# Ledger of designs, part 7: designed miniproteins, single chains, continued (3)

Each design is a single chain, and the fold is of that chain. pLDDT is the mean over its residues in the fold that is shown.

## One batch from the design tools (miniprotein)

Design m8211
Fold by ESMFold2-Fast:
Structure m8211 (fold): chain A 64 residues (1-64)
Amino acid sequence: GPDAARSGAAAQAAGAAGDTAAASTLGYEKNVHGGGPGGREAQLAGQAGDPAAAKAGGSRMNTE
């Protein structure tokens, strides 16, 4: 839905900017609320400090 697309776009942008903390937070929020694999990917990548993987996770969240 629109909220999921907005969260995915934000996580993708955070990952692209190297903001792994923001990507981790957005991925966690999506994961806790029953998000798909993109939320977990963004959360774990953000925690690991991998902005490229966080960006990919955010893109997946945006697609659902």
Scores: mean pLDDT 69

Design m8212
Fold by ESMFold2-Fast:
Structure m8212 (fold): chain A 61 residues (1-61)
Amino acid sequence: SHMEELAKLLQYVADLAKKYGLSTEEAIALGKRAIRLYDEGKSFEEIKAEVEKFIQELKEK
């Protein structure tokens, strides 16, 4: 279901934030980006790619 997919996406983002040692502010920004992409109709594969890219951007400044 739509709600189950969103919950799975948010769990993925939370786990990724822990893995990469993101701050609370960075983790919130990552979650907001993922939700926006999901609302835009992006696939899970596309959202994962964009989330990984955003993490790299956060680390490089």
Scores: mean pLDDT 81

Design m8213
Fold by ESMFold2-Fast:
Structure m8213 (fold): chain A 88 residues (1-88)
Amino acid sequence: MEETVEQLIKSLAEELGFDSEEIDRLLQGDPEAWEKLREKDPKTAEVIKKLLEGIKNGNPLEGLKKAMEFADPTTRNALRKIIEAIEK
């Protein structure tokens, strides 16, 4: 489970073009990191928020599926690939 979370974060960073450090700051609830993300891409900010809520609650797959509800087609395809990789 913990190894799966690390791989999920790395895959998400690669597919969506975020640095792992940015994802770590968001996981820690850094207000500056969240403000910058919302200003840059509000839709992606909601997707990341739902995913990180799932990770914090110990259910990263459910968070990922929830995130897909707010994603555009490109982001949704990236999230789907990550889900498939985890479920293998």
Scores: mean pLDDT 69

Design m8214
Fold by ESMFold2-Fast:
Structure m8214 (fold): chain A 88 residues (1-88)
Amino acid sequence: MLPMPSEEEIEAVKAEALEAVRAMELEPEEREFLERAIELMARMALVKVKGDEEKVEKLKELLKELGKNSDDFEKSKKLLEEIEKLIK
C-alpha cells in the first residue's frame, strides 16, 4: 500500500480541489460553500494523519450529502471523492 499522505500532499489535493471548483460556473454562494467544505476536509485529512479517525468519518457523510446536491458540482464531486479516498 502507499504510505499515508503527508501534510504537503494534503495541501496539494486541497489546492487542486479549490482550483476545480473555481473553474466551474457556480453561483457565488454555492462556490463559497464548496470551498469551505474542501478546506474543512483538508484539515480533517491532516487530523487523520495524526490518528483522529472519528472526525474523518463524520465529514465523509457531509461529502456524500454535498455530492447529491447538484450535477453542476460534477468536478467538485470528483475532487471531494479523491479527498475522501486520500483520508481512508
Scores: mean pLDDT 62

Design m8215
Fold by ESMFold2-Fast:
Order: structure tokens, then C-alpha cells, then sequence
Structure m8215 (fold): chain A 87 residues (1-87)
């Protein structure tokens, strides 16, 4: 599923030693763009809360601050909104 692929991508980053919240966010955005190419806007909107929860959890596990997590969630949400609006 898209959620399983997203979770696997985040786990791969952790296993590779990636600890920078900005790199994690960038990879999450790249994956969402790929998923959005094959899904309807409605499906992307339905999956967005689960993607945000996975991103928040992964960043927290990496030791990101509350401010970094909040900013990443906001940036990811805006990115998703822009992807949906362009289609």
C-alpha cells in the first residue's frame, strides 16, 4: 500500500543513519509526489493524515524538537495542498 511504502522509505532513511529532519522531510515530499502521480486528489487527501502521523513519529524518534516537527508537518501539509491543487 502507499502507506506501507512510505513507512518503508522512512525506515530506510533511519537505517542509513539519516538524522537531519530536513532530509527526512525532503524524502517524504518526494515520495508523496510519486504517490500523487498514481492517485486521485480525493485519495491523496484521505491518506494525508496517516502520512503526517508517520512523518511526525519518525522525526520524534530521530530526536527532532517540537518546533522542527511542527514546522515539518506544516511544510508537508502545504506541499500536499499544492500537489492536489495542481491536478
Amino acid sequence: SPLERFAAALETLRAAGVTDPREVLGMAQLHLREVAETLSPEEVRALLPAFLELLRRTMAELGASEEEIARAVEEFTRFAERLIARR
Scores: mean pLDDT 80

Design m8216
Fold by ESMFold2-Fast:
Structure m8216 (fold): chain A 81 residues (1-81)
Amino acid sequence: MKRILIVGPATDKLVDLVKELTSKGHEVVVVTRTDSDPDKIKKIESYGAKVILAGLTDLEIERKTKEVIEEFKPDEVIRIG
């Protein structure tokens, strides 16, 4: 089991990635924008991942990502564009 941090917009691609990683027994945390689709957020959380809403700007996302890296200490960081 790995601790995996995913950073990016809550797209179907990100939702599918969370489903795959959680199904393999990995602990997943997602950092995404506060304006992300709530249905996609709910889907991500339904797979057992934690979602962190990090604000509306790239600066806020990057700041929150650094905080989560320091606290969660992920084995892997995946950035979705």
Scores: mean pLDDT 87

Design m8217
Fold by ESMFold2-Fast:
Structure m8217 (fold): chain A 78 residues (1-78)
Amino acid sequence: SLLEEAEKLEKEGRYEEAAELYEELFKRDPSPEIALKLIKAYLKAGRYDKAAEMLKELVEKFPDSPLVPEAKRLYASA
């Protein structure tokens, strides 16, 4: 699956390519789970501005998600 391919790219250190696949997944079916994976991939790729934009979108679209505090913690520690 596209998700499994993205996770494999992350394990290989190919964070920019993993982020592109997570972007496509989020575009097709937005979810807090995919948003969190995308934020993590952006942070590892050094794309801090993109990670901040995605974190804002996660908070605005899924404010009640238990993944919101996890995403905020990850961003703050980067």
Scores: mean pLDDT 88

Design m8218
Fold by ESMFold2-Fast:
Structure m8218 (fold): chain A 100 residues (1-100)
Amino acid sequence: SDIEKAIEYLEKALKHAEEGLKASTNPEAQKHLQEAIDYLKKAIEAAKNGDLETARENLVKAGKHLVEASKVADEEARKHVTEAINYVVKASLYIKKALE
């Protein structure tokens, strides 16, 4: 289902954001990655509960923090941040399909 695909991609985004945080040596990138992780966890919980509007709101906030992290992250952390952004975009597409 679209909801199952959204949750799958949110979980993949979370895994990459956590790996990015572990790889990061930049305090500003670490701050943005921690915010993104917190919002991704909220988005996953909302999606699992069928609250797709709350899932979308938290996913947008997570995406903004991932973009900010990508601007300041070192090269190794940035690889993980880029993957997290790609999965956030995929999750957003499936949440949109589920809301239609």
Scores: mean pLDDT 92

Design m8219
Fold by ESMFold2-Fast:
Structure m8219 (fold): chain A 65 residues (1-65)
Amino acid sequence: MDSVVQQMQQMTRQVQTSSPDQAQRIYDRAMGIMQVSFQTLDDDSLSRVMDVFNQLMYQVQQVQS
């Protein structure tokens, strides 16, 4: 759980300094992590991961604009 949140936070930071192409690749990787998280995490843990994923999505949209 904590490792997944930390990985998502690290990817969000990487997106801020990434090219649009790199941001898209990071987003695709995060989508894979979310798919696994939906299958393996409880509701409380999933809520925390969803919060950091939403922040990552926002940063990807900013970089691609």
Scores: mean pLDDT 80

Design m8220
Fold by ESMFold2-Fast:
Structure m8220 (fold): chain A 81 residues (1-81)
Amino acid sequence: MDPATLQAIELASELYERLAAGEKVPREEARERLERIIELARQSSDKQKAIELLTMAHVMARALGLEELAEEAERLRRELE
């Protein structure tokens, strides 16, 4: 697996686990992590993993009220199909 995909999976899994546990993740930290996940997904050589990561980013961004990031993730996901 390429390093960008691996890093994106690690960041997405960690953020998802924290949100699932009911942790109050600071908005700025969540924004930075989601922006990084989206950027790494764009650099991924694995199209299917990139689509999965962008789908996760969209869901998490919407849950956190980060609508601009949710729209960006959905747009990029559609471009990969």
Scores: mean pLDDT 83

Design m8221
Fold by ESMFold2-Fast:
Structure m8221 (fold): chain A 79 residues (1-79)
Amino acid sequence: DLEEKGEKLFVEGLRYEQAGDYRKAAEKYHEAGEYFAKVDLEKAGQAYRLSARSYRKAGDDKKAEEAEERAKELEKEAA
């Protein structure tokens, strides 16, 4: 269920990104990362990386940096 919820949010993020709504894409990727962090650290890291990229495209460097930091921490744990 947590992985399925994460996957649904991740797909919503991808759809917003394709539509050019980078802020909503970043928010959905971030939510997906929160769910994935409980079940799959690699997927969580990927989701936070995409959130960071989308926040930068939206002009929110602070949230992008926070998401990058979270992704690095989870990627380190997954290794």
Scores: mean pLDDT 86

Design m8222
Fold by ESMFold2-Fast:
Structure m8222 (fold): chain A 119 residues (1-119)
Amino acid sequence: MEERKKLIEEAEKLKQEAIDVATRASRLYGEAQAAYEKYPDNEEIKRLAEEVGRLAREAFENAGKAMQLADEAIKSTVEEGKKLIEKAREYLKQSKELTDRVGRLADEIRRLAEEAAAA
């Protein structure tokens, strides 16, 4: 009972972290798209916005896989569930790393948009 309760709590926490990461990636993707729409002829903003779109998609896919594995862990035996949680953590880690890269690119897009506005 105690091990199963810990497994469920850990799985639910992983799902919430995956939702938080996906939400951040979505917001940053929206910011990149808005900059591209404002400066459609800026080749560098276009290139970076396309890269943000690619990385954000990968971040969403990894977050989604982490959530699916966490849900499966809740339905599994404690032994099998622990293995699924470890796999879910790896997908969540990849999603976080991708989202951090999206954040850095979004910051560069913002700088370029400010420079374009000043020109």
Scores: mean pLDDT 89

Design m8223
Fold by ESMFold2-Fast:
Structure m8223 (fold): chain A 97 residues (1-97)
Amino acid sequence: SLEDLIKETIERVLKAKTFEEMKNALIELIEQIEDEEKAVEGLFEILDALLENGATPEQLQAVREAALYLLKKSENKKVILKAIGLVLRAIGELLDL
């Protein structure tokens, strides 16, 4: 299920030792979800879960990079705008650290 996939991705990012492992887990999630609106919503849910677990700068940067990946991939205006919102939120949270 989508919920299980999001939960597994959260666990992968939390257990990851490198920025590349965190980023790759998030990009793999985007690639596994055919509906790009659900993909961007999933990334917001992951960001919220990471923040609840004391998100590291590397985790926040990985979310930013995943959102940028979706921006480059998508031609859907609604998805692009939501992904921009996710990038800005991740930057805001990083600056608050």
Scores: mean pLDDT 89

Design m8224
Fold by ESMFold2-Fast:
Structure m8224 (fold): chain A 78 residues (1-78)
Amino acid sequence: MDMRYQEAAGAAARVLAEAGAPKRAVIAAANAAYEALKKSGGDAEVAARAAVEAARKEGFEVDEETLERIREAVERAL
């Protein structure tokens, strides 16, 4: 297991939780970000977009500021 990608995916999930996302959206976002990091070789932008799309599928709207915070948090955790 890549602990660094798990930590980065967790950082994306934490930003969404702080923004008020329900637990289902947070879990979906963490899983999506982790898979995106593995497939892209650690691309924070790809991971952030995957997390946002997963949260949106669970009915949680993500604004531009939250998307930017997610990208930055993922990049910082890598």
Scores: mean pLDDT 83

Design m8225
Fold by ESMFold2-Fast:
Structure m8225 (fold): chain A 55 residues (1-55)
Amino acid sequence: SMAEEGAKRAYEAAKAGDAAAGREAVLQTIKDGGDEETVRAAENGGAKGAIEGGV
């Protein structure tokens, strides 16, 4: 659940063309005490969003 929400937030932020916002979502996940898998999911979501939004 948390991993999926983190990935979604990072994905949407990065896809909107805000790589910084995507990075902030990853940092928030770490701050919330997200597990390694949760953090990786958020990082992956941000990368996918950046590719699809920013090409």
Scores: mean pLDDT 74

Design m8226
Fold by ESMFold2-Fast:
Structure m8226 (fold): chain A 67 residues (1-67)
Amino acid sequence: SAIEQQQKLLEDLIATGNKMIAEGKLSEEEQKRMRDIIAKFQQAIKTKDFQGLTEWFRQQLREKEAG
């Protein structure tokens, strides 16, 4: 199903993000951002709130565009 495909994609992204943190190549600020992203992905999987995740990303993009 579409939900299973979205969940698997987020799980794969979480695994990749955790590997990047573990490799120690990221700065403290980059690690913090990565942990925040992982937490949002985990929350979306747990709650099935993919719309809330999308709105969060839109907000982050707007803040980056404004700066």
Scores: mean pLDDT 78

Design m8227
Fold by ESMFold2-Fast:
Structure m8227 (fold): chain A 62 residues (1-62)
Amino acid sequence: SVEEVLEEAERWLRSHFPPGVADNLIRNLRHIARETPDPEEAIALIESVRDRVEKYHRERLE
C-alpha cells in the first residue's frame, strides 16, 4: 500500500540522512502521495524519488 511504502521510505531516509534533511524528503514524498490519486502511480513515483535520492546521496559523498 502507499502508506507502507511511505513508512518504509521514512525509515530508510531517517537511517541515512540527518533529521532535518530526512523530514524535508519525507514531506516531499507524502506530498507526492497526496497529489497522486492512483495508488500504483503514487508508489512508482515514491520509489522513483527514493532511487534518485539514493543516487544523489551517493554522488554527494566524495
Scores: mean pLDDT 76

Design m8228
Fold by ESMFold2-Fast:
Structure m8228 (fold): chain A 82 residues (1-82)
Amino acid sequence: MVLSPEMQEALARFHALLREAMAKRGAGERLTPEEKAEFVRVAQELLALLKKEAPAEEFERIAEEFKDLLETHFPDVPIPEL
């Protein structure tokens, strides 16, 4: 499937932030409030693009993965109703 440039960029940003967050947790470090806010912002942008561009089955799979990820790593952050 061919993704839009916006989707490819959003995915790259999300993966970079996710990698940094996982590395910090693995090292026993806490995310800053600014890092948490940026991660949520990028995740919301990616979810909006996915809903618009991805096939329904792919969107559902990724949305569930996002929900589980956010609940696990950011329990105090409201999960968007998808």
Scores: mean pLDDT 69

Design m8229
Fold by ESMFold2-Fast:
Structure m8229 (fold): chain A 57 residues (1-57)
Amino acid sequence: MEKKIEEIAKLSEHEALLEFNKIADELSAEQLRYLAKLLSRYPILQQILLARADRLE
């Protein structure tokens, strides 16, 4: 999963969102926060990821 998260982080905003949606249910709160940190250049997507992480706790 770590490698997949890092691969998603290298994508464009639209591609990152699409790939994230395919695996969203498989990600833990910690993994969502890690991906959000890597995607800090896309603030709206980062907020979506952090909001999901908060809902899992």
Scores: mean pLDDT 82

Design m8230
Fold by ESMFold2-Fast:
Structure m8230 (fold): chain A 93 residues (1-93)
Amino acid sequence: MSVTVTLTLSAAPAGARQTATMTFGGSVENHRILLLLAQAGQAPRTVKEVQSISAGDVVTAEVLVQAEGATVTGRLIDVDTGEVLGEASATVT
């Protein structure tokens, strides 16, 4: 099972807080899902836990960006199976 994920970052200089926006292009119901953000040089963190995702759902979170060219990765994990349901990356410009 897979979900299309799109990840975008708001414009901000290195060391400032940016808004990461994840948009989902698929639906999953009755699954315990972790929304994770991973950034180069930073520990991965859980943004949100949900039991369902619908196509067109949007989740936002703040990230602290250390440098231009750094990559932020959004990932959906099914807690019950450990399966990666979807992943997307965005680069700081």
Scores: mean pLDDT 73

Design m8231
Fold by ESMFold2-Fast:
Structure m8231 (fold): chain A 61 residues (1-61)
Amino acid sequence: SVEEELKERIKEIIEKSKSFEELKKNLAAEMDRAYTEYGIPMERFLDIVVEAAKEVEEERK
């Protein structure tokens, strides 16, 4: 699904971002893209970010 693909992309952004500033810029750009191209509202995007961050944390164990 589009949301599963978006979550995997967000996980990559979280893992590959070298600073918190870079992470914020990349997530903001992805949020705008998700809304414009897929119609995903900000609240749903943030839910996916939380899920992605949780999965990245679990994978680091």
Scores: mean pLDDT 83

Design m8232
Fold by ESMFold2-Fast:
Formats: C-alpha cells, structure tokens, sequence
Structure m8232 (fold): chain A 82 residues (1-82)
C-alpha cells in the first residue's frame, strides 16, 4: 500500500468536508490523526486504494461520539457522492 498516497487522499476528502461546512478545522485535524493511525494498522484487502481510504474515513466518522447523528449522516452522504 502507498501510505503517503492514502494519507493524501484522506486529507483531501476531509478538506472537502471543511469547505462544505460539515467539519470545523479542529474536527478535521482530530479525524485526520485517527484516520492516519487506522491506515497504518489496517491492511488493504484487495480493494482499490480510494475505496480503502473511503472505508477507513467512514469507520472513523461512524465511531466519533463527538459528532452528532445528523452531521455524521451529512458527511457520509458527501463521501458517497464523491
């Protein structure tokens, strides 16, 4: 797996969510760190890199108790439309 490319893709997706007003810059930085830690531990399972990164982002967002349900649903919808 190209870890630097995976991190870059994750950062780009999270930046897009900030631009859409779905995340604050602080929430983005916290999620970016959590995504990076999971990317380091989780192996690719034969899926395309972009699909893998999107899966990790969805899992991290879904597990984030600091985001309300409506906000999580809006973020997941934005990711699915990319």
Amino acid sequence: MDLEQAKQLATEFLNNLVEKGLLTEEEKLNLEQAVEERLLKEPLRGEPLESFVLRIIREVIFENENLDQEKREQILKAILQN
Scores: mean pLDDT 76

Design m8233
Fold by ESMFold2-Fast:
Structure m8233 (fold): chain A 116 residues (1-116)
Amino acid sequence: DEEELREAIERLRERLRELGLEPVELPADVARRLALLGVSEEVARMLGAAARHAGVAPEEVAEALLRLSLATGTVGDREAALLALALLEGRSLEEAVAALLPRGIERFRELLLRGL
């Protein structure tokens, strides 16, 4: 949903502003991986700032989104923005990814969480 996506990105920008966090440039390999998953440069940079704030390596968030894509078939700016928001709320990477998993894929949940 386009409105849902806009709201997620707007909330992420506001949270970063409240925390005094600026979007960050990601390592080129991580940025490329996120682009291949459908994440825009703007959202990828905001996700990078959220990961840094949470003490999570950029490579770990890219890997988590890749695993989420393999489990659900769908990753893009919406999932990246929601993951970033969860990290800024103080959730672990494992908890943030678990919140994005749809009902009925418990077998993939165990595989994803064990890999984090």
Scores: mean pLDDT 81

Design m8234
Fold by ESMFold2-Fast:
Structure m8234 (fold): chain A 61 residues (1-61)
Amino acid sequence: ALPEASAEEAKARFREGIRRVLEDVRAGAQYPPDTLETLAETARRLGDEEGAAALEEALAA
């Protein structure tokens, strides 16, 4: 087992989670702003700039 592989799997799961949240928001689901902010911050920290930008757009809408 490689620590690098575990980190990569965690990032992939996080990206999938963001995709689901964005899909829910697009379908009319309401998320607390704090939740979307935390997700955007985490996405930037993990290097997912596209996910962070999409979450920030959802916050502005």
Scores: mean pLDDT 74

Design m8235
Fold by ESMFold2-Fast:
Structure m8235 (fold): chain A 115 residues (1-115)
Amino acid sequence: NEKIKEFALALFDKDKDGFISEGEIIEFIKNIQGLLGEKEVDGVAGPQTILFLTNVFRAMLGEKVEDPLVQKFVMLAKKLGLTKEDLEEAFRIFDKDGNGLISAEELIEAVKSFN
């Protein structure tokens, strides 16, 4: 799905080379950890980062999530024209083990499918 790939590039492609590296995903996770005030900023998603990423998708799918940082991602998805169906597909791709949570490892594996 090209729209999901464009959304992933907009989130992770920091150097704007059109490809997403594991290092860029790790840096994204570190940035989220720092914004959430996590004690360890190591690029490994802990419970707070996993919950944040999960809440982003829940909000995109229509749940009321009153978090300004979550709303930034919701607005980006809307700007890129992602539908509810695109977002459900993205959640399925990123939630590879089907546990309803999104980990940094799942993000890395999902992105390898777009490169």
Scores: mean pLDDT 69

Design m8236
Fold by ESMFold2-Fast:
Structure m8236 (fold): chain A 92 residues (1-92)
Amino acid sequence: MEPLTPEQQKKLQEAAEKGKEIIKKVEDKDPELAKIALKALERAKEAKTRLEAEIAIAFLLMSGAIAKLEGKEETAKAIFEAARILEEALRE
């Protein structure tokens, strides 16, 4: 697996911070899912390889899918939005 360039790492850090602001908006409604999503975003911020970033995104997508299955539509939308921002940051 190829290492992330310094530019990609910076974009992921900026994307993770944007994602955290989105997740904070649903933290009072779904604190448990929000904590899981925030932890995944922190892992994305610290990612040094593309695989590490992709694993963090996978955790976000799984958390969003769980929220959707539980009928927590607003929380699911927030988590999926955060994941999308990270995915865009990984594109060159």
Scores: mean pLDDT 84

Design m8237
Fold by ESMFold2-Fast:
Structure m8237 (fold): chain A 87 residues (1-87)
Amino acid sequence: SEERKKVATQVGLLLRIMGEAIQLKIQGKINDQDIEQISQLLVNIIKGKNVEESAQQILDLFKKAGAPKDVLDVVEEDLKTLLEINE
């Protein structure tokens, strides 16, 4: 039950971060290679590999893309929650 809730929370966080990335792509701010990179970094976090570095790289990609502050705040909070779940 607890493991199921943990996985459901992780999936929800991944979908929100990817949803924000897809919105940036629709707006022409990032490309398919950026989406693929974000996806791979999220997979690294779930696998417990280079977790802090992967989260920082996702945030840096969003910042470089010129994501608005409200999007950056949501992505940063979701990444922090994802890191806490994996500890």
Scores: mean pLDDT 86

Design m8238
Fold by ESMFold2-Fast:
Structure m8238 (fold): chain A 71 residues (1-71)
Amino acid sequence: KKEAEEYIKKAREAEQKGHDALFQGNLAEAARYYRESAENYEKAYEITGDPLLKKRAEQYRAAAENLEALA
């Protein structure tokens, strides 16, 4: 599905930017990108019903919340 593929692409791009920001020690930026990744994985899950996408959305939402608490 075109819409689901675009959301997965955006989620993966945000995920990578989050990893890069975290490696650089920018906790606030990493949290923002992980939240963006989680939101896009969630949207892809709503379209596809793929439980792996739901799991990734939950993982990156939790990661963002943990980093927000530290920033």
Scores: mean pLDDT 86

Design m8239
Fold by ESMFold2-Fast:
Parts: structure tokens; sequence; C-alpha cells
Structure m8239 (fold): chain A 67 residues (1-67)
């Protein structure tokens, strides 16, 4: 599942172990973003100041390419 692979990449970048609960929560959040095309379009056009938010944007765009 591409969402699980993206969550694993994000957690590896943070240098920590990934728990099943954290994977489930991140997967749920990414699925919600993927289902809402308006939110995705806003995210693509948004200028993000927070590094964490920029990482989420990159992962969401990668998920769209993987699907």
Amino acid sequence: EPVKKLVEKLMKKRGGEVTDEEIALAEKELKQLLENKEALEELENAELSNESSREVKELVLEALKAL
C-alpha cells in the first residue's frame, strides 16, 4: 500500500521507530487528503513555512503519483 510506504519514509526521516498505531493514524490522515480533491489543490498551491508541513505536501504528491 503506497500510503504505508510513505508513512514509513516520513518516520525514517524523523529517525524513530514506527508503531502500528502511528501508521494507522497517518494512513487515515493521508486517505482523507486523497479523498478531498479541493484540500489537495489548496495544499499544492499553499506556501508552507513549517518543514513538517512541507514534508506532508511532498508525501501527498508522491502518493498521487503512486496511485
Scores: mean pLDDT 61

Design m8240
Fold by ESMFold2-Fast:
Structure m8240 (fold): chain A 72 residues (1-72)
Amino acid sequence: SREDAVEASQAVAEALKLQHTLDRIRRGELTLTPEEIQKLQEKQKEYAKRARELSEKSGVKPTDLQKRVMEQ
């Protein structure tokens, strides 16, 4: 449905935001504890999983950007 597609898009946006934060950590632009980094990685994976499930339910093919985020 359209609602599932919108929610999938929102989950992708949240996963991208978390991925951007993780990329900043990798570049040394942001320093966090190992526990904080693990929590961000787990949360990013949860949003990616939700995006995949909602995309499948919607019947709408994901965009290239959405597909890349869901593969993370």
Scores: mean pLDDT 75

Design m8241
Fold by ESMFold2-Fast:
Structure m8241 (fold): chain A 97 residues (1-97)
Amino acid sequence: LDEALDIVEKELSEAEQAALEEMAPKAEELKERNEKEVRYELLMETIEILAERSPPEYHPLLELVRRLLEAQRAGDAEAVERVREETERLLIELAKK
């Protein structure tokens, strides 16, 4: 059920490694204050890249991941639950193919 999130995390891990290496001297200062914002921006950018490279069948799933990140950033627990339910339904439909 977290297949799209696993793909995003894999791509993000490689991007995070490069970014952390460059920002190492300031990483400690930014870690506590802007960790969520930096991670959110990197995840959103990664989703846009994946949308361009992924088959059309995965585009709705990537859009749901984007909405999940937006809901988490806003602190909207109800929106998070709704997106998770929609993601589960979409994954079931993809599995039937």
Scores: mean pLDDT 65

Design m8242
Fold by ESMFold2-Fast:
Structure m8242 (fold): chain A 90 residues (1-90)
Amino acid sequence: SLKEELLKVLEEIIKIVGESLNIPKELTEELIEKLREAFKKMSDEELAEEAQSILDVAKELIKEHGTAEQQKEFEKLAKQAEELIKQLKE
């Protein structure tokens, strides 16, 4: 589903942000699991809005703390997330 695809892209974004901030992978994975449980209870519109908020915050954090390689990977994932968010709002 579009919702599951968006969640997978958001998981990858959260992992890259966590790496850029030197957060242990174990804590990042725990956060991802908790967010997935919360998101499963949301409507497509609510998930799209929450995903956009996460994307906006992630963009600022990666710009400040990310390496050139992390920036490039983030831009690719951000484009995928934006397309899925647009589809969920329809």
Scores: mean pLDDT 84

Design m8243
Fold by ESMFold2-Fast:
Structure m8243 (fold): chain A 100 residues (1-100)
Amino acid sequence: SAEEVLAILEELHERVLEAIREAESKEQAKERIDEIFAEARRRAGELPDPAQRAILLDVLDHLRTLYLTAVEEAESKEQAIEEVERIYAVAREQLLRLLA
C-alpha cells in the first residue's frame, strides 16, 4: 500500500538522521547508512504490489547515493543533517506524486 511505502521511507529517514547524530566519524555514519538502506531495500522487496516495489527500490537507490554524498561532502554533522533533510523533502514529494 502507499501507506507502507511512505512508512518505509519515513523510518529510513529517521534512522539515517540518528546515525549521523550518533556517529563518531564520517566512515561510521556511511557504514550505518548503508546498513539502514540494506534493511529498507529488503522491506521494499517484500511489498506485495510490483509497481510500488519498483518505484520504492528506484527511489531508495537514488536516495542512498545522495545521502552518502551529503555525508562525505559535509564539513559538520549539522551541515550533513541539513542536506539530508533537503534531499528527503524532494524525494518524499516525488514519491507521493508517483504513488498518486
Scores: mean pLDDT 89

Design m8244
Fold by ESMFold2-Fast:
Structure m8244 (fold): chain A 103 residues (1-103)
Amino acid sequence: LKEGRELYLQKKYDEALKVYEEASKSKDPEKRANALRLLSNALAEQGKDEEAAEYLKKSYEARKSFDDVDLLELAALITASKSAGNEKVAEVAQKIIDEIVAA
């Protein structure tokens, strides 16, 4: 994930996606969930709203437990996604927050 993050920051999105896709196959739910969320972020940066939203859903499904930091990150993601025009990502992030708060 650290290597993929460096590639992402250098705007080497295709290389970062490959690192995240490999990490998304991890047996560790935390690593898998984090990799899927980073895939969602990279796709959103490319304007691929529907694909980004699907990976965000998969991230939630990989780890259906979120702490206060995760909720804050999801809230920030909603704001950023709406500003970028990624309405599907914002919609999925809001639904995840609503499900966690309701539980």
Scores: mean pLDDT 71

Design m8245
Fold by ESMFold2-Fast:
Structure m8245 (fold): chain A 94 residues (1-94)
Amino acid sequence: SVEELKEDTIKALENAAAYLQTSSDPVLQEAAALLKELAAKLRTASEEEAIELLDNTADQLRALAAGSTDPAARTYLLLIAHELRETAERLREL
């Protein structure tokens, strides 16, 4: 259901943000802040708003990845961005 996907996504975002904020890398700390903000906004978002928020956050993570000089950080941010895009697509199909 949309509600289950939303709850699972919020938990995944909160977990990812908690992990990233332990990094000394300022790019990963900025990514953590974006994921926390996304999780908070998703709690009250409509389905249409959720899709837009997921897509916009994925774009922001890709921009952060492009600005990072750490290959591991870039790969991790691109993987999260991909997962957010996939979640947005799943919501569009429900």
Scores: mean pLDDT 88

